# Ledger of designs, part 83: designed miniproteins, single chains, continued (3)

Each design is a single chain, and the fold is of that chain. pLDDT is the mean over its residues in the fold that is shown.

## One batch from the design tools (miniprotein)

Design m10866
Fold by ESMFold2-Fast:
Structure m10866 (fold): chain A 105 residues (1-105)
Amino acid sequence: KESLRRQAERLREEARRTLEELRKSIAAGDYNKALELLGKFVRLVLEAVQAYVDAGDLEAAIEFLEESIERLRELLKETTDPQLKSYLSLAIDLLESELKRLKKE
């Protein structure tokens, strides 16, 4: 069975690939696909963060969460679609809340 740290690293890499697909979908104007990929990205980030925490690697969890928030902020600046902007803002708020929770540990 895969270790929690290896699981976290695999989920982090899948999240990075999903972010690349998300950026490409936004650039192509495929906002339906972008919304689907945004949801997948947020889920993968939260799963990777939890796996890092469960592995005792709080530093890696915080680092990845901060990196993910910054990438979503960059996408928000590049996006003109109002619905996608709203969902990006909600995703950023969700990840920032999780970051605040982890920094209290």
Scores: mean pLDDT 87

Design m10867
Fold by ESMFold2-Fast:
Structure m10867 (fold): chain A 66 residues (1-66)
Amino acid sequence: LLLRQGQIVVDYSQGKRGAIDLQKALSLVLSDPDFIAELESLGLDVSDLRQVEDYLKQYYLEVQKS
């Protein structure tokens, strides 16, 4: 789940011009209750879209390097 959601955020970041496009992508992925539960289990504040975005981008990049 986290890898796929991270890919979505990265794709929107690369295909669109700014943070508002990423915020739209984040709102879509955060509509998934299972995904929200995973983020909360990691101690993330899901109401902080910047924190969620940074985590997903970092997660995706780390998995790509592994």
Scores: mean pLDDT 63

Design m10868
Fold by ESMFold2-Fast:
Order: structure tokens, then sequence, then C-alpha cells
Structure m10868 (fold): chain A 93 residues (1-93)
């Protein structure tokens, strides 16, 4: 569960970095990767309050990054983020 969140978050960040010409998008991808690792750690520790806080931050930076992507890259990132969200919900509930 926590490993799935971290794995899908890293894939999303890597997809943004490879598919974007924007340094701003790369910065958001780095924050997305950082918070996916922190979210996974919080889930492993059973700290659901901290996990929800990191999930919220990830959502903000993911949304900001998506606005800077072409349609094809955006669809791939949205799919990965959807998998990560499902893994988080299953782990948190």
Amino acid sequence: MAEEVEREGKKAADTIKKGSKSEEAKKYAELLEKYSKELARALRDGDLEEARRYAYKMGIYAYKALKLLDEETRKKVEELLGRMDRAFREAAE
C-alpha cells in the first residue's frame, strides 16, 4: 500500500519531468515526489492526519503541474495520480 503510493507518485513526477519543457513543472514534479515519499512514510507509521496533510499538498502541486503539460503527458500523469489516490484511500480507510 504505502509502497504503491510512493511508486506511482515517483512515476508521475518522472513523467512530468520527461514530458515538460517547463522548469516550473519540474519544480512541481520534485515537490510531488518529495510529498509522495512523506505520505508513504506517514502511512507506514499509521499517522493518518499527517498522511492526509501530505496528500493535500501533493494534490495542489499535481494540479499546478498538470496545467503546464501537453494533453498526452497530462493524461498519463492523471492516470498515475488516480492509481496513487486509490492506493492512499485503501491504506487510509
Scores: mean pLDDT 82

Design m10869
Fold by ESMFold2-Fast:
Formats: C-alpha cells, structure tokens, sequence
Structure m10869 (fold): chain A 86 residues (1-86)
C-alpha cells in the first residue's frame, strides 16, 4: 500500500507540472498581447483594438490563474499521500 500511495503522488505531481507548464504558456501569450497593445497605443492605433487585446490578455491571465490553482491542489494532495506513505 505504501508503494501505491507514492505512485499516485508521483502521478499527481506529473499532472501538476503539466498544468504549471500550460499556465506558463498562457502567461507568455498574455505578455505578447500586452506588448502588442502597448505598441498600438504608441503608434496612435484604435482604442477599440487596444481594448480587445487587453480583454484577451485578461482572459488568458484568468485561465493561467485557474490552472495554477489546480496545480496547487494536486501538489497538496500529492504531499498528503507522501506523508501517509511515511
């Protein structure tokens, strides 16, 4: 049973890492959209286009935050399983 708890903890840790990687990718996309919005502002572009880019960046930020929270929950569960295995 100890080995099964450790194996499950490792699987949860792997899932948490995958969620963290996805969150990081979304954060990178958010940064790119924010940079484009700043460039449009500097060039005197449309405020509607700037607002659309900011809205998209905000949506990606929310998705990244949700994935990070899910990763934290999996990490906490994995920690509990490791403690039970000891």
Amino acid sequence: MKEELLKKAEELEKQARELREKADALTAQMSALSARAQQLLEEGGSMEEVDALIDQATQLARQAHQLAKEAERLEEEAKRLREEAE
Scores: mean pLDDT 86

Design m10870
Fold by ESMFold2-Fast:
Structure m10870 (fold): chain A 55 residues (1-55)
Amino acid sequence: KEELIEKILEASRRAADLVTDVRNTKKSAEQVAAAGEEVSKLTAEIIAGLRELRA
């Protein structure tokens, strides 16, 4: 379960880094959309991991 927790934390950290990069740089609409897709994917991974930890 420690490995699963590490994966959840890594996905969370990656999502935070993407949000910070978009906030701090002048990204195109296409780049912002791509970052949103990646954050959505990482959020789904976090939710799935939390569900597995609870099961």
Scores: mean pLDDT 77

Design m10871
Fold by ESMFold2-Fast:
Structure m10871 (fold): chain A 63 residues (1-63)
Amino acid sequence: DEAEKLREEAKLAQEGADRAVKGLEDKAAASTPEQAKQLLEKARQVQEDAKKQVAELLAKAEA
């Protein structure tokens, strides 16, 4: 049903974000301190955006 599709979409969005965050964290570990701060901030933004998207998709699944 529609709710199941939205839950699947939420899982895929979270998986994509987790992969992107890992990439940014790996780059940060190999970067200068200034670059690392920027990359870690981007990683935090990606995580925050993913959490919001997942919450919205799950809310739509319940509506």
Scores: mean pLDDT 84

Design m10872
Fold by ESMFold2-Fast:
Structure m10872 (fold): chain A 95 residues (1-95)
Amino acid sequence: DPIAKQSEENKPISELLRRALEDPSVRLVILTEGGKIVGVLVHEGDERRYFGELTPEQRRALELALELGILSGGNLLLDGLDEEELRRAIERIRR
């Protein structure tokens, strides 16, 4: 990672949730491994952004959002975070 900044890890997950609620073109994919949330993939049109370093608070917020149905259709279970698997998952959601 050429940037490797803590500020990227501190990007507000609340902003992603707000965008998903306000803009139907924004889709969130919650990535899990062994039942644990390991990251969030944001899909906006043709753009993809991945957030892998989640604080416990951010993870709890995402779990709550899924339980409340705020992030409908954005839940995927993966054994691991392989680039090919992520690409395939994005294409399936895009369709």
Scores: mean pLDDT 54

Design m10873
Fold by ESMFold2-Fast:
Parts: sequence; structure tokens; C-alpha cells
Structure m10873 (fold): chain A 87 residues (1-87)
Amino acid sequence: MKEEAIKEALEAGLEEEVAELVAEAVEAIEKGDYEKAIEYIKKIKELDEELAKELAKQLAAVKVKEEGVEDPEEFKKKGEELAKEIL
């Protein structure tokens, strides 16, 4: 049936789209393009909220480290606050 073929193509396409967005988000984080990384994470949130939350934590950790926060408690607190703002 045409509907079944469309459903399989959509499911495969959605999986590929999520994988592509994750790859783009990770590349943006690695390059320090925080604004672009946030845009990709927000797009991922619409498809997979838990995955978006993990990526937001990774972005927050990288940014807090770049700002030179040396205290582990302050690093964790700022990371959690920034991750919440990203989502």
C-alpha cells in the first residue's frame, strides 16, 4: 500500500534527519558556534527532547569551561543554569 511505503520512508527520513541535526549540533559545539548549536538543539527538542537535553548539557559544559570557571561547584551550577536556558 502507498500509505505503508510513505510511513516507512517518513520513519527512515525522521531518523536520518535526527542523526543529521545531532551531527550539525556536535560540529557547532566543537567549533564554538554556540548560537548555531542552540538552533540545532532546539530543532532536535521537537523530535527527541531527551537527546536535546543531553546536547544542551554538553554545550553548557564547553561554554563554562571556555569562560575559565575553575571551581567544580560553580562549574556545575553555571552548566545547569545555561543548559536550562538553551532548552
Scores: mean pLDDT 71

Design m10874
Fold by ESMFold2-Fast:
Structure m10874 (fold): chain A 59 residues (1-59)
Amino acid sequence: SNREEAHKLVLESALLGTQVLSLVVKSLVDGYMTPEQKAQIEELNAKSLKLNEEALKLA
């Protein structure tokens, strides 16, 4: 159902947010952030936003 699909998209978005947090924590521990890590964070954030928008359309 559309509600079940929306719920799945929200959970996938939350998982991407957790991956972003992991990368940020690693950068803080290491004392630096590589360009590759920055690009990955931006990509994950964009995907998370898109999933939330799609979930809201289905809800």
Scores: mean pLDDT 84

Design m10875
Fold by ESMFold2-Fast:
Structure m10875 (fold): chain A 68 residues (1-68)
Amino acid sequence: GAEAARRVAEEAIASGDSGASGAGAGLLEAVDKGHGPEELRRMAERIVAESSDPGAVALGRRVIEAVS
């Protein structure tokens, strides 16, 4: 659910990887705005499809798994 996505995003921000922390901050903002698991999944799928940053892509995949 959204709580699992929040945890994954918080871990990404704490990792020190710039791509993962940037994508994680965006996902945390979405959780704080009340976006549900399906919306968070769609955001993560867009990150995986559109990002060239390996840290951001890895975070996106983790969030998809967390909300599935």
Scores: mean pLDDT 82

Design m10876
Fold by ESMFold2-Fast:
Structure m10876 (fold): chain A 84 residues (1-84)
Amino acid sequence: SIEEEIREAVRNLDLEKLKELFEKYVKGKRSVEEEVGIELAIIGELLDRELQLEKLRKEGKLTEESEQALIDRTVEEIKSILDL
């Protein structure tokens, strides 16, 4: 499923897979300004995820559950950005 592809890409920080999904669902369907905005929004969500993971590591709060919750949140945000 699309959600599973997004989840795997988020878990692995697979920018190439996220770019492939962007090309499939967004590219050529919006203005250049909107397309650039969507790409930057996706990059921003991945950077926020990495920042939050590092914060949890430093605070000694990084568990399998907290990591999974952060992945789930990032997947939901990317789905929203891609209009899925």
Scores: mean pLDDT 79

Design m10877
Fold by ESMFold2-Fast:
Structure m10877 (fold): chain A 90 residues (1-90)
Amino acid sequence: KEELQKKVLLYSLKAAAAHYILRGDIERAKRVIEKLRELFPDDPEAQKAVSEIEELIELYKKNPDEARKRALELFDKYTKEIIELVKKLK
């Protein structure tokens, strides 16, 4: 029960970071990444997501349109993961 709730929070934060990059709000995306590191320091899935989002932030500085397209794909992926986790909670 608690483990599934923690995973929903993890994937929700991942989706929020991708959404902020989509909006061009890089400062808020960075704050969400720091929150992920604080709440899930030893989670390899969280670490992988942080690295992927950091790569998108660097891409945004060089090519914002390409970064936004990739952020949209990640947001869709994380949203689908949340839906699957919520189905297991119900």
Scores: mean pLDDT 80

Design m10878
Fold by ESMFold2-Fast:
Structure m10878 (fold): chain A 73 residues (1-73)
Amino acid sequence: MEVEVDVGDAEAAAEAVERLEEGDVLVLRFRLDGREVSARIQIDENLTPETARKAAIVVAKRLADHAAGRPTA
């Protein structure tokens, strides 16, 4: 099953990932350069719920930080 999470803060992402089980897909949504962007993380034996939670937060934050470096209009 796909679980969608808006990356507004780490708590929302962590809670959603904690509910995930093997075979589920976590879909993270956030805004980048004024556009809605999504990232998909599949939960399986190589990517535990704990690792997925941490990876989701780190990836989303890194992309947001990169976007924030864009020129101010």
Scores: mean pLDDT 62

Design m10879
Fold by ESMFold2-Fast:
Structure m10879 (fold): chain A 102 residues (1-102)
Amino acid sequence: MLEEARKKGEELAKKFKTSEETQKEAEEELRKGADDPARTGFIFQAAIYALDILEEDKEVALKFAETVIKIAEHAEATGTRASALAGRELKAYAEEKKKELE
């Protein structure tokens, strides 16, 4: 699971750097993961890895952090208790990364 989350994070980071179309694909994958309680923990861990990978490219990292914050807020508002907790933790991590990038 840890290695799979890292690989998914690398895929998400690559999609966000490649094109606007692949950015939308990554965003859609994150949204679907947030809506699936069985996958929320996995996909949110992958998002954390992607945030770390993207920090070298401040503009892309900032856009990704903003996307992740919105998805985490959605999970916190609409998810199960476990998904809401995962969303709160992901939002805090992404907000901290956003502050470091600004």
Scores: mean pLDDT 82

Design m10880
Fold by ESMFold2-Fast:
Structure m10880 (fold): chain A 70 residues (1-70)
Amino acid sequence: DVSDLDDRELRLLHAALSGDYSQLSDEDKVYLVEKPEDLNPKVLDLCKRAKEDPEFREQVLQQCRIRLSL
């Protein structure tokens, strides 16, 4: 559930699922690419689920956009 994620984790999740890195700092872009294993396990779980379920992916992206005011 994305409700448990902070704004940084939501930005990382949104970037991972959308491919839009514009909302990330340069450090967070490097972090996402080089150290994905250091991400919150909840973020990794949501990414895995979203890759298997396109409808769930769109719902997660919408929730990220709403919470981040994108």
Scores: mean pLDDT 76

Design m10881
Fold by ESMFold2-Fast:
Structure m10881 (fold): chain A 88 residues (1-88)
Amino acid sequence: GMKEEQKTIQELEEKIKNAKSAYEALKLAMEIISKVMDEKGVSEERKVGYILRLVGVLIQGELEGKSDEEIKEMILKEAVKIIKELFS
């Protein structure tokens, strides 16, 4: 429900903000989103698609020479979009 969606978004914001690196932020986002996908019975093919979207954001940020803080913001934005899609 909307309450669980907001709780998950708050957890993502807090954990990613406190992550020590872009890579740690990716790991935390993947862990949270994987748990939500498992709880919602998302297919393995769709799970792979969502995880690749998060990984793609980190790779793109690194290729563009973005700082860890900028990449963390990019990961958070994509993770929030995925959560909203999973709760729709």
Scores: mean pLDDT 88

Design m10882
Fold by ESMFold2-Fast:
Structure m10882 (fold): chain A 84 residues (1-84)
Amino acid sequence: MREEEEKRRKEEELKELLREWAEKYRAKGTKESEILAKAFEGMAKKGLPAEVIKAIFEHLGELLKSVSKEEVEEFLKKLEELEK
């Protein structure tokens, strides 16, 4: 398997994951969840690497009470699966 092809696949999967989570948080209808949705959408558009996205999400999860520990763990698990 070629590294470039694998990296491209992971980048596309990461963008899809970010869009799915943006929609999920936007559906919650709170000010904090809307900020999270916009953050995920922005990260997808900028093509940020998974490690940066992980750090941002963990930090936002600590700052925002609308993000549960279970949601953080679910998102990080999906990021880890993309890194395989």
Scores: mean pLDDT 71

Design m10883
Fold by ESMFold2-Fast:
Structure m10883 (fold): chain A 77 residues (1-77)
Amino acid sequence: SAEEERRREERERELEELLEKAIIYSAANDQKSMEAAVEKIAELAGLTPEQKEELLEMVKNLTSVEELMEKVREMAG
C-alpha cells in the first residue's frame, strides 16, 4: 500500500540520518553517542544483537554511510 511504502521511506531516511550521526560520533571518538545511535538503528531496523555488534564494528571502522545502508538492508531483508 502507499502507506506501507511511505513508512518504509520514512524509516530509510531515519536510518540514513542515524548512520550519518554514528559516523560523525565515531570520527569524533564519542563512543557513547556512537553506541546510542547504533542502538536506535538496531531498534528501527529490527536487528539482532549479533547484527547490531557487526554494524557497530563497521561504524568504528568509519565505513561509508552508503555501505552501512546496504548492510542494514541486507540484515533487515
Scores: mean pLDDT 84

Design m10884
Fold by ESMFold2-Fast:
Formats: structure tokens, C-alpha cells, sequence
Structure m10884 (fold): chain A 76 residues (1-76)
């Protein structure tokens, strides 16, 4: 489980890094995702791997939606 959580943590961090590049680090939506990532990191540090995994997955999904919104705005 820990190895799987580490994989999704890396994915969440990577997606947020892309969003920071696209929207800026001080965008409220990016900040909200960073706050949720920090919460997931706290759960991971506490050994609460299942809860950390769920929260990292939530961050990945929300980041993916924001990336898609950026792509749509760039085309239209």
C-alpha cells in the first residue's frame, strides 16, 4: 500500500507543478489543491495510508479537471 500511495503522491505533485506553471502559484484553485496535498501528506506521515491514498486521488482528479479547463480556454 505504501508504494502505491508514494506513486499517487508523485502524480499529484507533478500535476500541481504543471498547474502552477499554467495558472501561477498564487491562483486560488492551485492554492486549494496545494492545501489538500498538504493534508494528504499529513495523513501519509501519520501512517494513514488508505486515507492519504483517497485524498491524493481526489487531488489528481481535481487537478485533471483544471488542466482540461485550461486546454478548453486556450482553444476557445
Amino acid sequence: LEALVERYRAEAEAEIAVLKELYGADDPRVRALEARLAEADRLYAAGRYEEALRLYLDVIVEAGVLLLEHAVRKVF
Scores: mean pLDDT 81

Design m10885
Fold by ESMFold2-Fast:
Structure m10885 (fold): chain A 79 residues (1-79)
Amino acid sequence: STDDEILAQLDVLDSEIASLQQLPLDQVDEEQLEALRKKFDSLKTEASQSSNEAVLNKLLDLDVKLGVLDIKAAVKKTF
């Protein structure tokens, strides 16, 4: 895939993550979150040889956003 194609796929994933971020804490589905993480890992693998800063910055941004959602899901399990 080209860097532009990878960026377009990352933008779609960002929109899916944003939809989960807008949900109340108690409505974040762990199975849906795991599916998004698997999509992210697939895109990260496709981008593994990219030196494009926009691709690398977008990957970092989405990894942080998914990490925040993982913490929110873990808090829900504890309470």
Scores: mean pLDDT 79

Design m10886
Fold by ESMFold2-Fast:
Structure m10886 (fold): chain A 66 residues (1-66)
Amino acid sequence: MKELTLEQIKRSLEAIAKELGITFEELVNLYKTDPEAFKKLLREKLGLTDEQIENVKKAIDRVLES
């Protein structure tokens, strides 16, 4: 049950990474090493709202905690 939620989150993150032209691992690394550049990239390249960016951050945290 928890694994199904995690799988769905991971799928969404992989889709975001593909749209940015990077891997999921690179997306996670950017979030960990430079969270300001991470937010700027999502906002400028994907046009994400602050709410959507917060959801992406929470999704990455959930995947990393599992």
Scores: mean pLDDT 77

Design m10887
Fold by ESMFold2-Fast:
Structure m10887 (fold): chain A 95 residues (1-95)
Amino acid sequence: MFGLQLGYLKMLLRGLSQEIIDAIKNNDEERLNELKEQLKWLIEYIEKLVEEAEKNNSPYTDELRELLDKARELLNALENKDFKKVIEISEEIIK
């Protein structure tokens, strides 16, 4: 269960990261703002899943926390308009 959700969330974050890179390269500020809101929603969902994984002593808890931390780093860079850092984090997520 948590493993399947983790896989799906990794896929979603990779997809968002690629779209963020593309929006930055195209100077698409409107799209970038939409993607930022999607990232915020994803972070809230991962936060709830981490809490649930911790309560269930899931072996995926640490990997879910790592995913959450990476998503938060990406959002922070986006809010600070540090596009160099956004691209670096996004490329790391996509790998």
Scores: mean pLDDT 87

Design m10888
Fold by ESMFold2-Fast:
Structure m10888 (fold): chain A 87 residues (1-87)
Amino acid sequence: GPQVITVTVTLPDGSTVTFELDVTGATAAEFAAAIVDKTGVPLEIVVEAFEKLGITDYAAKLTVEEAKKIVEEISKLGKKEYEKRLA
């Protein structure tokens, strides 16, 4: 059946966006595109999150646990960028 996750992303402006995403059979590239489309997070933050997690093959299919780790890292980077803009 579908593997649906709840995604919460913290944006560089300090706002949060929450939505549900079906990650069944999604590649890293498809997942990145969906996050950008649904949240408006800059693609540069998504790419940095993938690099930090060691994800280099964007054609590879993601597990639910990998997808969750990517979302957590994107949110950490978004929050860090927001905090830098306040300094």
Scores: mean pLDDT 78

Design m10889
Fold by ESMFold2-Fast:
Structure m10889 (fold): chain A 59 residues (1-59)
Amino acid sequence: DPIRKGSLVSPKYEKALEEIKKRLAAGEKITDQVIDEIARKYGISLEEAIYAANKALKD
């Protein structure tokens, strides 16, 4: 899509956040390696992945 209405968070960020929440619900420890892998998997920045992890841990 060459033109989008814009969003403060991308759909890929939301998918990354949901995966982090699922991993936490499964009892997995969210390490820096897991955050990097999720960022690469969803094509988001490492900073966005860190924000997603912090949000998931606070929810």
Scores: mean pLDDT 74

Design m10890
Fold by ESMFold2-Fast:
Structure m10890 (fold): chain A 113 residues (1-113)
Amino acid sequence: SPEARALLEEAVELLLETADKLESLGFDSLAEELRGAAEQLRAELEAEDYVSALALLDNVLDSLEEQIAILEDELSQLDPDSEEAKRLKEAIELLRETRERLEAIRAELKALL
């Protein structure tokens, strides 16, 4: 399906762009995790395995929710005026936006299956 392919390409691009921004904020480990997820989605896209791609998106969404909760807990322990707290807040906002956009892609992909 051209529509399903376009949605997965959008998801891959979103994850890679988010990873680049996280890396620029010093969140190298989290950036590597998102790049790994993007590579897995790309493999499912090339295999045209949209059911496995949908399941992988569910796992990515769950992982993002858990990571946001961890970062929010860490932020609550920092001085709010620190440079570290400002970078962490930016990372949290970025992950929330990414999660919302991926949820929309997942819903559209599911409707095509």
Scores: mean pLDDT 90

Design m10891
Fold by ESMFold2-Fast:
Structure m10891 (fold): chain A 80 residues (1-80)
Amino acid sequence: SDMERLGKALAARLRHARFEDVWPLVEARASAEEIRRHLMEVQGLPEEVAEEEVRRILEILRHLAARGNRFAADILAAWE
């Protein structure tokens, strides 16, 4: 499924964030700012590292949306 493909891509490419805590936010269509805030306030990542992780998520969303992933496209629309 589109959700499963996005989940696997995020799990593989997140470097510092705990995927298991980020994934429910992504499923709920949380904004980029909400995810950035979660990474800093809940996961304790420095601001620069949280911004890098959010940028990685954005690139994954763009890549998958361009390839017809509708779940990624829905989230990307909320982020842009």
Scores: mean pLDDT 87

Design m10892
Fold by ESMFold2-Fast:
Structure m10892 (fold): chain A 89 residues (1-89)
Amino acid sequence: AVPVKVTIKTEQIGDTGIVTVTAEAPLSSNLSVQVKNTVAPITLAPDVEEDRPTTKILTSVASVTGSRELVEQAKEELVKNFKVTATAK
């Protein structure tokens, strides 16, 4: 198994909720982040990959716009149902 470190950040900007998932694994790994939501439609930004000297970082950002209650529920769902996959090359 490939060791992976996952960090989740949630933000609210006006009527938009943002969930950022950052995954870090050894540089030789292939990283993938998938987010799922059943409460509301989500908008996904293109994933950003960054190479460090010994690790690789993948950042995935999902946003939801709507009522405060809908956005909060969608953010909780995204945090519960994200999936990070790290595989050796």
Scores: mean pLDDT 76

Design m10893
Fold by ESMFold2-Fast:
Structure m10893 (fold): chain A 124 residues (1-124)
Amino acid sequence: GKYKKSVDKLLELAEKAKNASDDEVEELLKEFGVGYEYFLELQKRFEQSPKTLFPLFLYGQLRALGVPEEEIKKILENLFEVSAENVEELLVKSVLELNPELSEDEAQEIVSKFLELEKERLKN
């Protein structure tokens, strides 16, 4: 159903976004439309650049679509060319790949706050 189409669109968006500027990431999100409202929520909560938020957005959107965490981990590892033992390490490394101007401590703080908020978002 719609699940596969949404995942395929997110992966197409992600391939374009990984080499894009902050302004280009925002325009791609508007153009593709998949999860754009969730991206705007992340921008309001974290007040970070589009590139910094993109790995978090991608993780959260894939999770909301019901993609298994092991599959999400593989998608992010392949997309950002990183390897990690757990999701928190994976997201920190992915954020730093897209925004190398960010310190490791800043990336860790953003990711930790994101994961704490994210665990509450999908509770019914």
Scores: mean pLDDT 82

Design m10894
Fold by ESMFold2-Fast:
Structure m10894 (fold): chain A 61 residues (1-61)
Amino acid sequence: SASDRTVALLKGLLRHEILVHGMSEEEALAVLEKILATLESQGVRISEAQRAELVALIREL
């Protein structure tokens, strides 16, 4: 689905920013919240399970 592709893209982006650019956990979580709010405002629905996957990725890196 479009949301699955968006989640895959966000996982790649967050992994890159954290591992390559040294983005902190707190900063990455704040960026994710802003991105999710923007996506929701544009009609892209990210499920609670998909959100949990993105948060888990940030916390596990």
Scores: mean pLDDT 84

Design m10895
Fold by ESMFold2-Fast:
Structure m10895 (fold): chain A 71 residues (1-71)
Amino acid sequence: MAEREEIEREAREREEELLKRASSMTDEERFEETLRLRTELLERYAALGDEDAREALARLPEQVARFRAQL
């Protein structure tokens, strides 16, 4: 099963890129990049049939709206 290995590898690469950029980003920019990365990861796991990931994705827009209202 190569799909999970690819997801994990790409997640690690994107997380490393985010950490490398984090020191040059504003708090708002870091929030947006982290959210984008987590959303992509959850979408990939949901596509593989992960129910927890699907549930997290369903709740994500409401959580984001709450945080964005404070930015």
Scores: mean pLDDT 75

Design m10896
Fold by ESMFold2-Fast:
Structure m10896 (fold): chain A 79 residues (1-79)
Amino acid sequence: SLEEVLREAERAREAAEEAKTLEEAIGAEIAAIGVGVQGVLTGEAEVGEDGRIVGDPRFVEAVEEAIEAAKKKMDEFAG
């Protein structure tokens, strides 16, 4: 369901924000991407132009926020 996938996206974002190492931050990004893929497979989202995920704005935004949080943490650890 959309609610379940949103919960998984929130979990991925929390994992990203709590990451204490580069490896944990990379793991969080992989998890967030996985949630996006799961949304496509369950029909909560679709693959749009240039491979971008499109669909319910709440879901797309939650996945994008989780990925962005992970990338921000990776930048902090990598310099």
Scores: mean pLDDT 80

Design m10897
Fold by ESMFold2-Fast:
Structure m10897 (fold): chain A 94 residues (1-94)
Amino acid sequence: SSLAEAAERALELERRGATVEEWEAFFRELLDTFTADQLREIAEILRPRSPKTAESLELMAAGKERGWADDDIVGLAVFPLLLERGIEAALARQ
């Protein structure tokens, strides 16, 4: 399904360590393509394999449902992924 394909694309971005710009482009594409309910379905597919990416998709669904601007939704969705990477990078230096 298109939802499962979107979930696999998210996992591929996570696996290869995609840039902020790549994540932003991907999240914008998801907002243009899927409804809030479909974004939640993608989050459920992701949850067992990537809980943090699933949280980003849930936030996107909530923002879309509330009528937030796409730029604000994308910025918020990317923030948790960047914070986790910052923590991992700091721990790797020890």
Scores: mean pLDDT 82

Design m10898
Fold by ESMFold2-Fast:
Structure m10898 (fold): chain A 92 residues (1-92)
Amino acid sequence: MKELKEKKEELKKKLLEFVKKNFDEEEQKQFELALKVLENSSIEDLEDAKKVLEERLNSVKDIETDNSEFVKLMIEYLNTLIEIKKLEEEKK
């Protein structure tokens, strides 16, 4: 669990750095709110969000390298949230 929480924070930091580099202040605020919503979402909602991002990555084969890296980081972040929530549900 500790390692997953540390991984989540590292991935969140990388995502926020990407957003700060490529998006305006309003988009950054919306993204931070979206991350908070994801952290409070059900496992089912997170799995659905991950599926949408995986389909997006597969459909945009010519996506810029930085954009593909961002989508991959989002998928990894969602996977980490799902793993944390599953462990929290199984804890006891």
Scores: mean pLDDT 75

Design m10899
Fold by ESMFold2-Fast:
Structure m10899 (fold): chain A 61 residues (1-61)
Amino acid sequence: DAAARAAAEARAGELGQQAMDWIKPFLEKNKEKYDNADEDGLTALSEELAAHYRKQQAAAA
């Protein structure tokens, strides 16, 4: 129904904003690595980003 859809959209918006808040500092610190990374380097950076995300989620709890 409309209420359930509105709640889902609000949730998605909040998660998106939270992601931007923590992603931006990580990307700024690792910008040069992303700009110059090959495929293996991008894989390693993706794993670091995932680890950073898990740490931020743990800190928020």
Scores: mean pLDDT 67

Design m10900
Fold by ESMFold2-Fast:
Structure m10900 (fold): chain A 77 residues (1-77)
Amino acid sequence: MALNIVNLSATGVSGEELVRQLRGAGAVAKAAGDELEITIRVGPENSEEDKEKIRATLAEIEAANPAAKATVVDEAA
């Protein structure tokens, strides 16, 4: 069983594109039965709406994949 590690930055990327990439990674890992670790970096340039969409999408992925682990690193915190 493979471990899929996804590291993404929200800087310079639309919230829609990030959500698309995250959902794709979650679906692939679930179909393969693999573990999934996701780390997303967000900064002060990201809107609170985009940050919330990212958190909500990660929660959906974790709910769908019990072995998935998601971390948000907020550079503004």
Scores: mean pLDDT 67

